# Designs tried in a protein design run: designed miniproteins, single chains, continued (3). Part 44

Each design is a single chain, and the fold is of that chain. pLDDT is the mean over its residues in the fold that is shown.

## One batch from the design tools (miniprotein)

Design m9518
Fold by ESMFold2-Fast:
Structure m9518 (fold): chain A 98 residues (1-98)
Amino acid sequence: NRSAGMSIGIGIKKAPPDAKKTIATGFGRLANGDPRFIPAARVAIKYADPDSKKAIQDALKQPKSDISQSIKIIQQGIKKSNKKSKKLITKGLKKIMK
């Protein structure tokens, strides 16, 4: 879970600017909808860039999110990201989802 949060945070930080906010928002919404992701979200906040940190924090404060829609948002952001960011984020998410 700590290593998962690090991978996600670093992956977001290394993503292109347009992909960063989409992935960060989607991940924060996923964590809000599924408490299994909350510990990883707290770790990711420490490793993400300032804008992405705020996006995750803001998404966590929203009303409980639809998990399926949150995953789709993350996938859309990943498609716009680079290969390195995609691998880091996907690896982190898989580790939490088992």
Scores: mean pLDDT 83

Design m9519
Fold by ESMFold2-Fast:
Structure m9519 (fold): chain A 69 residues (1-69)
Amino acid sequence: MYESKLLKREEENGILYLEFEITLSVLDNKTYKVKIKANTVDEYNEALAEVVEAIYAGSGEEFEIEKFT
């Protein structure tokens, strides 16, 4: 189980900038900060899914994903 908290949302020139804080109970309530840059909501949803999967796989301690077209 995880909880996500939106820290910042900004949109400029068709690029969506989102910052999240994700807390995972399966990792002793460890908190991860995630930055996503995407052109569309679909790209953002894809990037968020990749981050969640990477965290569960034990990959990395900080996540920054850029999805530009």
Scores: mean pLDDT 63

Design m9520
Fold by ESMFold2-Fast:
Structure m9520 (fold): chain A 92 residues (1-92)
Amino acid sequence: EELPPEEEFQEELDKVLAKTNVPEELKELWREAATLAYQLLKNPTQEIADKLLEKLEELAALLKKDANAEEKEQIDKAVAEEKAQVDAILAS
């Protein structure tokens, strides 16, 4: 399917973030990582992939600081899934 415009992408991201039960300050880092993922889908380059992975690591570390066990599992799963998707995008 066709990628949505960046503005629509940001709206969908807001809906996803509303369901994640994370503090507002951490939502901004998540938005940055998701925006890099969107950019990677439009122009799959190693440079964008590297930046995305760096932001995901930063976001995960910050989220885990005050996270409970369930949240830590969710964060680890999300990071692993994003890494797998990045690898798949670069391979295509």
Scores: mean pLDDT 75

Design m9521
Fold by ESMFold2-Fast:
Structure m9521 (fold): chain A 81 residues (1-81)
Amino acid sequence: MEELAKEARDYGQKAVDAAETPEGRKLAQSAADGAYAVGMGHRGGGIRIVQAMKEFYEKAKENPGLEGGRAAADAAQAGVG
């Protein structure tokens, strides 16, 4: 579980690095922090958060902005159930 949370956070951090706008970077950072916290606290969400953060990072690389931000929000909610 903890390693899954760290992996999700690592993908979130890469998405932050890929973000071109200050708002995109703040959103990605918030999503990374949220994914780590939820992954540590919610056992069932760990794998789903890693999957969603990988998709967020890949979208942030190709299309920094709107899609990346939405994927980050979805990842945070997926961890809750």
Scores: mean pLDDT 60

Design m9522
Fold by ESMFold2-Fast:
Structure m9522 (fold): chain A 83 residues (1-83)
Amino acid sequence: MEREILAALVLIAGAIAANSTKDPELRQKIRELAQKAADAVEKGDAETAIKYLEEMASLARQAGDEETARLFETLRELVKEKF
């Protein structure tokens, strides 16, 4: 149950972040990485989930979207705390 809730939060945050950006390439990449991160969370693969969340935060920062970067960093910390 905890893993399913956390995976759902990753997908919701990824969708919010993707929908807030005006860059269609960044939007698609965030959606793809959020799905991969959520899948890793559901499988209990914390290291893979953290890797994808860090990649999303890095991409958001490169695009100048600090709010999105902080959101993914917060989710990364939640994954570390629960796994």
Scores: mean pLDDT 79

Design m9523
Fold by ESMFold2-Fast:
Structure m9523 (fold): chain A 68 residues (1-68)
Amino acid sequence: MDEELDERFAKLNQENVAKMKEIDREIEKRGLPREEVIEETKKFVADSLIAIGDLLDEYIAERKKLEE
């Protein structure tokens, strides 16, 4: 049963969407140069991919437990 993992994945996705909107607002409000906007967005995307990768590793570990 992966309900907790599914909830964590859904929460991570919701948090990522909320974070992206907040980054857009902060960038707009701060009047950052275009290059800094791109760099901050790249960092956010990289961090999000790492978090998704970690969650996938947990999913694989849980699947191994269920196969025992």
Scores: mean pLDDT 71

Design m9524
Fold by ESMFold2-Fast:
Order: structure tokens, then sequence, then C-alpha cells
Structure m9524 (fold): chain A 77 residues (1-77)
């Protein structure tokens, strides 16, 4: 479970990073789609655990602090 969730998050973060290179609006839409999917299919996971894992992977892949903060805000809602 944890490994497949980590791989899913890594793939999503790579998509967001690629979108950021094309435009901020595309990156924000990719974040919104990811968080909606995460809440719909992974709601059984501890929220703090999901936030920590997303933050770790996003930082590893070099996402901007602004995008990381937006991800965390949407997951916490």
Amino acid sequence: MKKSLEEYIEGAMEVIKSAEEKGKELALKAIEAFVEDLKKYYSSFDKDYLIELVKKIAKKLGLSEELINYLIELIEK
C-alpha cells in the first residue's frame, strides 16, 4: 500500500512540475485535480501522513514553496 501510494504521488508531482514549466495556471489546475482524486480514493489514509508524504515528495522533485503550500492547504480542507 505505502509503496503504491508513494509512486502515485511521485507521478502526480512530476505532472505538476511539468505543468509549472508551461504556466502557473496549469500547475494550479493539476494540483486541484490531484487533491480531488486523493480525497476521493485515498480518504482512508491519515490526513497528516498524506500531507507529510506529499510535502516530502514535492520537495524532492523541486516544486516551488508556493505550490507545496497550495497542495497542503487543499488537502487540509
Scores: mean pLDDT 80

Design m9525
Fold by ESMFold2-Fast:
Structure m9525 (fold): chain A 118 residues (1-118)
Amino acid sequence: MTVVTQSGGGTFAEGSSVTLSSTFTGDPKDVIGVMWFLETASGGAEQIASTSEPPGVGRRFAGRATGSRDLSNGTAYLNLTNLQKEDTGTYIQIAVVVDPETGIPRFVAGEGTQVTVV
């Protein structure tokens, strides 16, 4: 069973960079992609980055966000540069997991990582 654990949150200066990391249990080959979303302090949600097909970066994060995975183990990383105060909120990672018997994808969300930009 795939469980996503997130880390790397905290308080960061405007204009700085942050790396958010996560680990997931189970077979890494069953994870076909990772997506990151920001739940903003105002209650909105927006896409940051994705390694899923098709790969993508949210428009507000273009040129600032990079998502990556280590395929040899159960880790994923989100790198954000030039942090803005509007980047404050809860960062949610979703792993796209395929059932090995059916080939049907499902989404497994982490519990979120809090980031505050000052």
Scores: mean pLDDT 76

Design m9526
Fold by ESMFold2-Fast:
Structure m9526 (fold): chain A 95 residues (1-95)
Amino acid sequence: GYEEKAEKYLEKALEYLKKGDLFEAGRYLSKSILYLLKASGREPTKEESRIITAFSFGVVSEELVEKAIEFVKTLPTASDKNIKLLEEIKEIIKK
């Protein structure tokens, strides 16, 4: 389902970040969040759309990832694994 795709795309985002590929990391990060929203049965808000769009262009900052973690935590479809992967992404970006 959408939740399994979201987790796999977060894992891919982390893998690309570890390789230094911010553009591909951001693309997979944006896809993952969109699938979590789809699984929850809602569309992104205007602010959430801005964050997702920034990620899709490879703009992956600590602040944007932190904001993404905050709204993803409000989604009933977000697992502890999803949150942990986002926190790991944030720690890599912080460096």
Scores: mean pLDDT 85

Design m9527
Fold by ESMFold2-Fast:
Structure m9527 (fold): chain A 84 residues (1-84)
Amino acid sequence: SGRELIRRIAEHEGLPQEVIDLIVNEGLSLSEAISKLTGEKITREQYREAVALAEQGLSPEEIAKRTGISLKAAELIKQIVENS
């Protein structure tokens, strides 16, 4: 099923369980799941930029400063990138 495929991909990518649950059970995108967990609205563009900065090894503080997302969202995105 599509949900089983999404779950397998998310587990392979090393996503946190809370993020996987929101994607699989609620049908949310990664940016929507993080937005729900942090209580803010993160655009797809902000999410994509935050991922690129995390892949470059920037700190959560620098990611938050450059993208305008919260420190909590930046920490979650960096954790996802480091576990992938």
Scores: mean pLDDT 78

Design m9528
Fold by ESMFold2-Fast:
Structure m9528 (fold): chain A 82 residues (1-82)
Amino acid sequence: MSDKQEADTLKKVLDNIKKLSSSSDPLDRDIGISMTRMTASVLLSSGKPLSPEQRKVLTDAVRDPAFSPEVRQVLADLLRKS
């Protein structure tokens, strides 16, 4: 039930990464990749399975071409390891 709030928070983080990934500024794109790696590291370090709602948010992001290939690869690796 609170899984919806956790997934909503994750989606807001990913929406910010998406904006950075689509920026014309190379620095913004690099920041987006770094934020994605930090987010994946935090989620993996929890040592617990992702909720079904969190998995859906991540799966949708992996399929969204608006995210850079590097961002999508980090998220795909996160899904495999969880």
Scores: mean pLDDT 81

Design m9529
Fold by ESMFold2-Fast:
Structure m9529 (fold): chain A 89 residues (1-89)
Amino acid sequence: KETIERIKELIEKAVEKGDGRYFDEIYELVKKNGLSKEDVEEILKWVRDKANELAKQLNETELTREQMAAGIGKLLDLVAVEETIYLAS
């Protein structure tokens, strides 16, 4: 439970800052802790829920060009997180 919450915290920091160091830390935590399939699925569902909510907001909200670019960047970071978790698990 604590490991899952730590991974979720790092995912939020990776997406907000776009810093590759957080992606490396996520990979190491998933790999070294030997997360169960259930734990991995919980994290992946949480990431997908965030991505779906963000995509909905981008589609339904009248955004500035800068806000749209920032939102698309966050979506791409969430996709990178999903791939990082799959590669580590």
Scores: mean pLDDT 79

Design m9530
Fold by ESMFold2-Fast:
Order: C-alpha cells, then sequence, then structure tokens
Structure m9530 (fold): chain A 72 residues (1-72)
C-alpha cells in the first residue's frame, strides 16, 4: 500500500541518518513486508528509545512523521 511504502521510506531515512538503529529499522521493514504489525510496533518502540538517547529532537520528528503516515 502507499502507506506501507511511506513507512519503509521513513525507516530507510532514519537508518541512513542513525546507523546505530539500522538493525532495528531492517527488522521493522521486514515486519511490514510480512504483515506482522505487532512486531513492527515493538521495533518502532525500540528505535524510539534509542533515538531519544542519541538525539531527542530526531526522535520527536520520527514520532510526528510516523503519526502523519498512520493517519493517512
Amino acid sequence: SPEEEKLKKLLEEVKKRFPEVGPLTDKAIEAIEKGDWDSFYAYVQEILGKLYEIDPEAAREFVKRLSEILRS
């Protein structure tokens, strides 16, 4: 779906900017492709926790962009 493609693009952007969360973004993308939304949200929570430690402003931007896509 267009929403799933936007989510994957957002996760790829986060991975490019913060390689430290790369493994988690890869797992989140795999969860989207499998339709495993429970695992997707679990990985998103882990990504957010790590981003808040690295760059709290980037974590807030990620939450805002994620919410905008999910409300589409």
Scores: mean pLDDT 86

Design m9531
Fold by ESMFold2-Fast:
Structure m9531 (fold): chain A 71 residues (1-71)
Amino acid sequence: MIEVSRSFATLEDALAVASRLAKEGYEVSVRRLPDGRYAVTVRAESEEEARRIEEAFRRATEELKRQKALE
């Protein structure tokens, strides 16, 4: 199995990205890391699925960055 994950500085950012991925039908986990960051993780059964998940992470992160740039 392939794990695709991204880490975020705040729980708020991690939950925003996780919510977007969940809306696209992915099973998402959020975990606090020892350094105080938060990991958002999705497991893939194939390289093709991992590529789709990586693209979904890219879209969700871009949306988050646009929202933060407006604040």
Scores: mean pLDDT 80

Design m9532
Fold by ESMFold2-Fast:
Formats: C-alpha cells, sequence, structure tokens
Structure m9532 (fold): chain A 81 residues (1-81)
C-alpha cells in the first residue's frame, strides 16, 4: 500500500538520521545544532515523500505520529550523550 511505502521510506530516513546524530555527537556538536540539523534533514525527506505520494488525512496523521517518535528518539540520544 501507499502508506506502507511511505512508512518504509520514513524508517530508512530514521536510520540515516540516527547515524547522523551519533556522528554529530561524536564530533562534539551542541544539542541545539544537532536538533537543527536533524530537523532540517527530516523536513527535506518529508518534502521528498509528499512530492511522490498522495496521502489521506488519516495516513498523514500516522506519518506525523511516526515523525514525532523519530524526534523523541533523537532527543533521547542527545540526552544520553
Amino acid sequence: STLEKVLEELDKARKDIINLVKELIEKGYSPEEIRKIARDYLAKKLREIFSKYELTDEQLKEVAEKVNEIMKEIDRLIEKA
């Protein structure tokens, strides 16, 4: 389904963002800089996904929930560093 493809692309983006966040932590970036870079990257990926796929309001809600989960995971990684 369209939603499954979108969620698969989001999971790929999540893995890329998590790896990026870990690299930025290792390089000594500030929490604020890491959040900005991660947010900008995720926003770019979301624009790419929305340009390819037509989503219903219900599917958009599920995507938004997944995005919020990704951002919470990023915050947890930063807090542990």
Scores: mean pLDDT 85

Design m9533
Fold by ESMFold2-Fast:
Structure m9533 (fold): chain A 57 residues (1-57)
Amino acid sequence: DLDARKRELLEKNRYLDVPEEMAELMERLALDPEAVPASAADELAELAKKLKEKLEE
């Protein structure tokens, strides 16, 4: 579940040309799910929502 969300977010990040630093950080989190704390999971959800809003025009 979390892994699926991270992959979707990373793919949307590449499409939306987000800052490279943020994309790299997200990629690191996707590689190490154990290193993702609960707070990071919340931030991932928030970023996914913001990216979705931007993608929705």
Scores: mean pLDDT 59

Design m9534
Fold by ESMFold2-Fast:
Structure m9534 (fold): chain A 79 residues (1-79)
Amino acid sequence: DAEKIKKELERELEGLEKLIELAEQNRDVPMLEYAIRQLEELKERIEKAPLPEEEKKKLLDRVNRLTQRAREALEKLKA
């Protein structure tokens, strides 16, 4: 069921966004690195998911934004 898969991917993205927010607040480098790895795995799952291309694009755009946010936070903490 495409809608079920979409909702599951959206929930995982929301969870990772909250995890990144918590990691930023706690200055937790390992948590940011974990979140980036999870986003990379999620990107592969989205690309292979049986979803319309428009929905994949929206999910991939969200993954890319969260990955950029996490990487920027990681860079600031390691500076």
Scores: mean pLDDT 87

Design m9535
Fold by ESMFold2-Fast:
Structure m9535 (fold): chain A 60 residues (1-60)
Amino acid sequence: GPFPVVIAKEYTEDPVSKKPILPGQKVYKAPSGHIFASEENVLSLEKDPVDGKPIKELLL
């Protein structure tokens, strides 16, 4: 898919599913620095939760 897969650096949560993301876990990263457990979850948000901009605009 169009999203880069990276290794999680620190504990966080998926903003859609609220599932915990642990350091060392493979995750999808948006250019803004937000991370998601799945590519589908990135696209399911209409807007970036910090910036308020559409995610599909952010990714081109």
Scores: mean pLDDT 65

Design m9536
Fold by ESMFold2-Fast:
Structure m9536 (fold): chain A 59 residues (1-59)
Amino acid sequence: MIRAPRVRREGGVWRFEEVDLPESELEKAKRLIDETRRAVAEMQARTAGPLVAAPGVAP
């Protein structure tokens, strides 16, 4: 289980409280986001110089 801040609503009031959530839920979401961020960052880093243009391009 992982500790995480959770927003709770009771009686129309919102409160922040740290609770231990099951890894299957929190870790899954966190993993997905982390992997997506990383993949995007890698893609962007690799595509940082698309201006070089593809070989064999002629006007």
Scores: mean pLDDT 61

Design m9537
Fold by ESMFold2-Fast:
Structure m9537 (fold): chain A 89 residues (1-89)
Amino acid sequence: SLEEYLQRNLPKEAVEPFLELAKKYGISLEQLEALLTVVFSAYARGDRDPEAIAARVPEVPLETVREFLKILDELDKKGIRPPGVVDKR
């Protein structure tokens, strides 16, 4: 399920906001998995460009990608980071 996938890959504080966005925009488990794979790869290198991330997951609209990244950035401001995420370059 979407919830189980999010619980395995995100801090608990990100799970509910991500689940709500996925339901709001009709994002499938496959689309969410593709998105998070690209996001964490980019964020592990300090790359946080929404346009570059969206270009690598054409299955997810750019506007939807921006909203998911906004959740991660707001949590980062509170000191809540997924494993392997580094500061923006």
Scores: mean pLDDT 78

Design m9538
Fold by ESMFold2-Fast:
Structure m9538 (fold): chain A 82 residues (1-82)
Amino acid sequence: MSDVQQRYDTLTSGIGYNRNDMNDAVSNNNIDELRNIKNELQNTRNVSRNYSNDYPDYRSQFDSIYNDADNLISSIDREINR
């Protein structure tokens, strides 16, 4: 497995776990956990942007991860500000 493929798979899995954790935190009205998940997603977004620049052959894949993280952050902000 290439290094870039491992990076992609790790970020994709992380987004999946963050979405599940977000759904649980929303169901339990756990605002502190939502803030923690948002911090993780902000890091994922920044890392995916860097990888999009560093790995042109994977640019669309990392841009997709960036957009997924950004959309989840927006959803969390709506839940926190309810």
Scores: mean pLDDT 87

Design m9539
Fold by ESMFold2-Fast:
Structure m9539 (fold): chain A 81 residues (1-81)
Amino acid sequence: FELYLKELEEKGYYDQVAQAYESLGRFYESRGDLENAARAYVNAAKAYLKSGDFDKAIEMAEKARSLGYTEEAEKILEEIK
């Protein structure tokens, strides 16, 4: 699964990758798996950033930060302001 998404990202399907990670993050969050949810949101934020969807990238990074991935999320937020 993760390998498949990484291959899609390498081929430039950033929108598809971002949406997949966002859905995965929501799934983990709904199950109380906050660590995996935060990781998925970080990956979604990075993919949205690469696709040029800065609003979604900020939203996903803020979700990851709220779930404990503060350092990684703040790096993304600094990049997009």
Scores: mean pLDDT 78

Design m9540
Fold by ESMFold2-Fast:
Structure m9540 (fold): chain A 87 residues (1-87)
Amino acid sequence: MEASPLEASEVKVDPDVAEKAAAEEEELADKLKEAIEAGDKEAAEKYAEKLLELLKEFLEKAEASEEVREAALAHARALAEKAIAEA
């Protein structure tokens, strides 16, 4: 089924963890976007990996199943790789 993990913003079970993760994700996403727009693939890869680690930590704190965590991380990685490749 084509369920985007990005839609899961509504399923945040811990508001404090979600708010902190969202703030860190926004900062890293902005830096990733700047790196992609600058054609800095090394910086883009570093920020993408930090975003994936933040997503993993958030999903673990949200007590998401291993299957959901693996699917979300795989989808996020594929999106990051596509964005970097199009830079």
Scores: mean pLDDT 70

Design m9541
Fold by ESMFold2-Fast:
Structure m9541 (fold): chain A 67 residues (1-67)
Amino acid sequence: SEAEARRAREEAERAERKKADGTGRAPRTPEQRAVLQEIADRLLKIGDAIDEGLERKKKGEPLLPAK
């Protein structure tokens, strides 16, 4: 109980310090969210390519598909 309260307080203080340092800004603007979504979509494509490459490696297949 007290240990949990102490952890929560330390975490809250750390978050407040980050905000005080200007790192915890207000909610993202629509433009910033659009950029983040684009990055997320790009990362998903990269992840899919990596997973496919790992599956091929696991099967002993070539890492890259030849056209």
Scores: mean pLDDT 67

Design m9542
Fold by ESMFold2-Fast:
Structure m9542 (fold): chain A 90 residues (1-90)
Amino acid sequence: IPDLIEAAAEGNEEAIKTLTTAICEVVKESEDSDEELATKIVIQTRLALGKSTEITDEAYEAALNLVKACRAGDDEAAEVSLKALLSLLN
């Protein structure tokens, strides 16, 4: 999964779509709140990219939008939100 996150952060469209699908499956199966999942996504993505676990307001908002889009079944909005998150963390 770290290699997939790195490829998606570099703008690989297939990696972005695959990662979006994987995240949305985890979100839909999770009993955690949207806020808890957004925080976990930012931390895990930063760790995978070899960065500190510091959470910015912009990264948190992008991750929260990703979680909400996944819950709604809006794969297009989820992909857009993931792209925004990765651009903020790259």
Scores: mean pLDDT 78

Design m9543
Fold by ESMFold2-Fast:
Structure m9543 (fold): chain A 80 residues (1-80)
Amino acid sequence: HMSSGARALVGVARREADLLIKQAKEYAEKGDVEKTKELYDESIRGMERAAELAPEARDEFERIKNEVKSAGEKYIEKAK
């Protein structure tokens, strides 16, 4: 179904999303709302672009994007 390249891109996207979520959590703990939002916005845009490059993996990127959005709402609220 999915090409080796698309599967590799999903793996990279998953690792990048996990790293950005971790960094955004750290900035949220410092009360840096702007930096927290910037990191989540960048991650979401990255997932949108990845879906354009590998549309066969769109469902996987959408799942990762929704996970990032959920975490973003939680940590941005905490950073207030």
Scores: mean pLDDT 77

Design m9544
Fold by ESMFold2-Fast:
Structure m9544 (fold): chain A 62 residues (1-62)
Amino acid sequence: MVLTFVGPDGATVTVDFDKQKVTITTPKATVVYDMLKNEYVDTVTGKKFSSFDEALAYLKKQ
């Protein structure tokens, strides 16, 4: 099952329950949340975040 949401800042959030991953995409950066590892990762730099709020703040600065 896949759900897609569009945020107020133009960010797109895709939740894939089968893969247990959440993908947050902006025009400049993409962060993936791995539900099994409880970890947020920037797919380009490999930078890791401990919370959704930290990942979102990072994406907003891009």
Scores: mean pLDDT 74

Design m9545
Fold by ESMFold2-Fast:
Structure m9545 (fold): chain A 76 residues (1-76)
Amino acid sequence: AREKIEEFIEKESKERGVSKDEVKILIITVVNDPEISEEAVEVLAKKLGVSKEEVREYIRELEKELKELIEKLNEE
């Protein structure tokens, strides 16, 4: 599940000409929008061939990873 989401992020990064972190931020933003969260998770799960629970768990891991990166950048 995680590997498929990472491959999706890499593909979107290359196709859009943006960083992987920018794709991760976009995914987190869309999934955390209360009005579209359920539909966004369902569409992403279908595209990746994984469960909605696996998508939500990985998004939480991405949020933690990005928060730790932002905290490191702000400490120096």
Scores: mean pLDDT 72

Design m9546
Fold by ESMFold2-Fast:
Structure m9546 (fold): chain A 88 residues (1-88)
Amino acid sequence: MKALEEIKELLERMEKEGLISEEQKKRLLELLEELVKLGASESLLESLLEGLKWAEELAKEGKTEFAVGLLEGVLRIQRSVLELEKKA
């Protein structure tokens, strides 16, 4: 999945640039792996990649905690949606 690889590369870049911590990167990667295991589509991953690019811009503006919190929230909501769809 091309979007998944691009998301991983973006998170690695953000950590290397000091925009997010190693622990924040690890939590985001764990949530992404859960989404993939739940059957997240390429289209969903492409939408998440766009959100991550926007969060990278916010982090560069010094709004890192807000950007990471927003991303973790979105990923947790998407995980819950996929879990509900799997049960239906």
Scores: mean pLDDT 78

Design m9547
Fold by ESMFold2-Fast:
Structure m9547 (fold): chain A 72 residues (1-72)
Amino acid sequence: LGQKLREKARELGGDDVVVGAAETVGIMIEQGVDPKEAIDRVVGVLRAHKGQEVADETRRYIEKALEILKKE
C-alpha cells in the first residue's frame, strides 16, 4: 500500500512532501493503523514542521489517492 499510495499521490501532482507523507500513511495502514488515524498523525507532524497550508494540501492529496485506490 505504501508504494501504491506514493505513486498515486505523485500521479495526482503531489510534490516530494506530499508523496513522502502518502507513502508513510500507506505503510502505517499496512501495519494495522486505522486510515483516519494514520492520516491525522502524519498531517499533524507536517503541520508542526511545515505549517497549516502544507498540512491541509497533503491531507487532500492522501484522501483523494485513498478514495481512488478503494474504488478498485
Scores: mean pLDDT 83

Design m9548
Fold by ESMFold2-Fast:
Structure m9548 (fold): chain A 59 residues (1-59)
Amino acid sequence: MSLEELLREEERLLREVATESDPERRAQLGARLTEVGRQLRALLPNISPEEYRALLASL
């Protein structure tokens, strides 16, 4: 998954967690969100803060 795809997935998961009422599903979404966040942090050192802000603005 590319950096752009990971950022879109994180945004999607954050929205789903915020609206999910089922605790079990929220736990599953939270686990996936944690994994996506780990992958994003691994890729983050490869881009500048300016590039990162531009990428976030494109979401």
Scores: mean pLDDT 75

Design m9549
Fold by ESMFold2-Fast:
Structure m9549 (fold): chain A 86 residues (1-86)
Amino acid sequence: MDKLFIPPAISEEEAEAARRELLRVLDEEKAEKVFSLLLLLAMDPDATDADVEAKLDSLGLSEEEKAVAIAVLRRLRAAVEARAAA
């Protein structure tokens, strides 16, 4: 795909599913902040696992919350890649 305009990274359904997963361990305000960060990281092909961990640590996530966030990030990355390939 040509880089004339960056489309929305994922579908609304995928975004809603990711937010619901985060809400299982985070409150609504924290889940929204984490979701926005994960979406940006999922769209960044140069983001390393160390960059992800540092960003999640900056939000004050517990180890359990980080594990859920990383699982959601992997799902978002797959969704971004699938949309880019379509």
Scores: mean pLDDT 75

Design m9550
Fold by ESMFold2-Fast:
Structure m9550 (fold): chain A 80 residues (1-80)
Amino acid sequence: MQLSDAERDKLDAVLREAAARYAELREQLRAGRLSLDEVVERLRAFAEELIARYQLSPVAAEEFQRAVDQMIRHIRAQAA
């Protein structure tokens, strides 16, 4: 599998946006403003929105979803 320069740039952009959103949602969870389930739901919804907005290829979308799944595993582990 090979990502084009354009696909790599899109993947980098969505990863940065997802990381920023993850940080915001993590702070909301710490403040007691959102439940763990609400944070996970919002992060997954945002990831799907980013895939659509950036028009990620299937390869880039798969790589991005893998990163999002790691973020979800980390937040669940920290909340337990």
Scores: mean pLDDT 83

Design m9551
Fold by ESMFold2-Fast:
Structure m9551 (fold): chain A 93 residues (1-93)
Amino acid sequence: MMSLEEAKEALKKMEELLKELKATDKSDLDKIIEIFKEIASLAAEVAEKLNDEETLKEIQKIFDEVLEKDTYEAIVEGAEKIVELMKKMIEKY
């Protein structure tokens, strides 16, 4: 089982990645998508290790919707939703 401290460090990393994503030029879509995938991957790993199947399912849904739209705005909104979802999950512990 993942420790609460490890989950908090992962969240901090996700918040730093979100800040980097927002600071990235929107014309650099490849880099923006790469950062988004890293955020989603970290979030999914934390949710799986904490056995939160509902959160894991929501992360997957957001990921699929973002990639289908494939716009800067959708990627930023999706990343923000994932980070907020992770904050709420960690606050339960």
Scores: mean pLDDT 83

Design m9552
Fold by ESMFold2-Fast:
Structure m9552 (fold): chain A 90 residues (1-90)
Amino acid sequence: EKKDFLKAAIYTAEHAKELVEKGEYRLAADILRGISEELKKMGFDELAETAKRAADAFRKAVENPQYRDEALKALDEFIEKAKEEYEKLS
């Protein structure tokens, strides 16, 4: 269950990068917020906070696209940490 969710979350986060290329910052933020909430329910508190930081950064990018690169950096940090956590469960 937890491992399967991490795999799905990583895949979904990678897909969110494509949404960002299309300027869909609000949709990317909503997706990452959902991931953060589910991770918190599963006890992945630090990983959930990393996803939340990315979501919050994309919400800022909705109002000001200058935050795009900051948000992408936060998304990459989430993906990297999620992959590390997934490997620990293997």
Scores: mean pLDDT 85

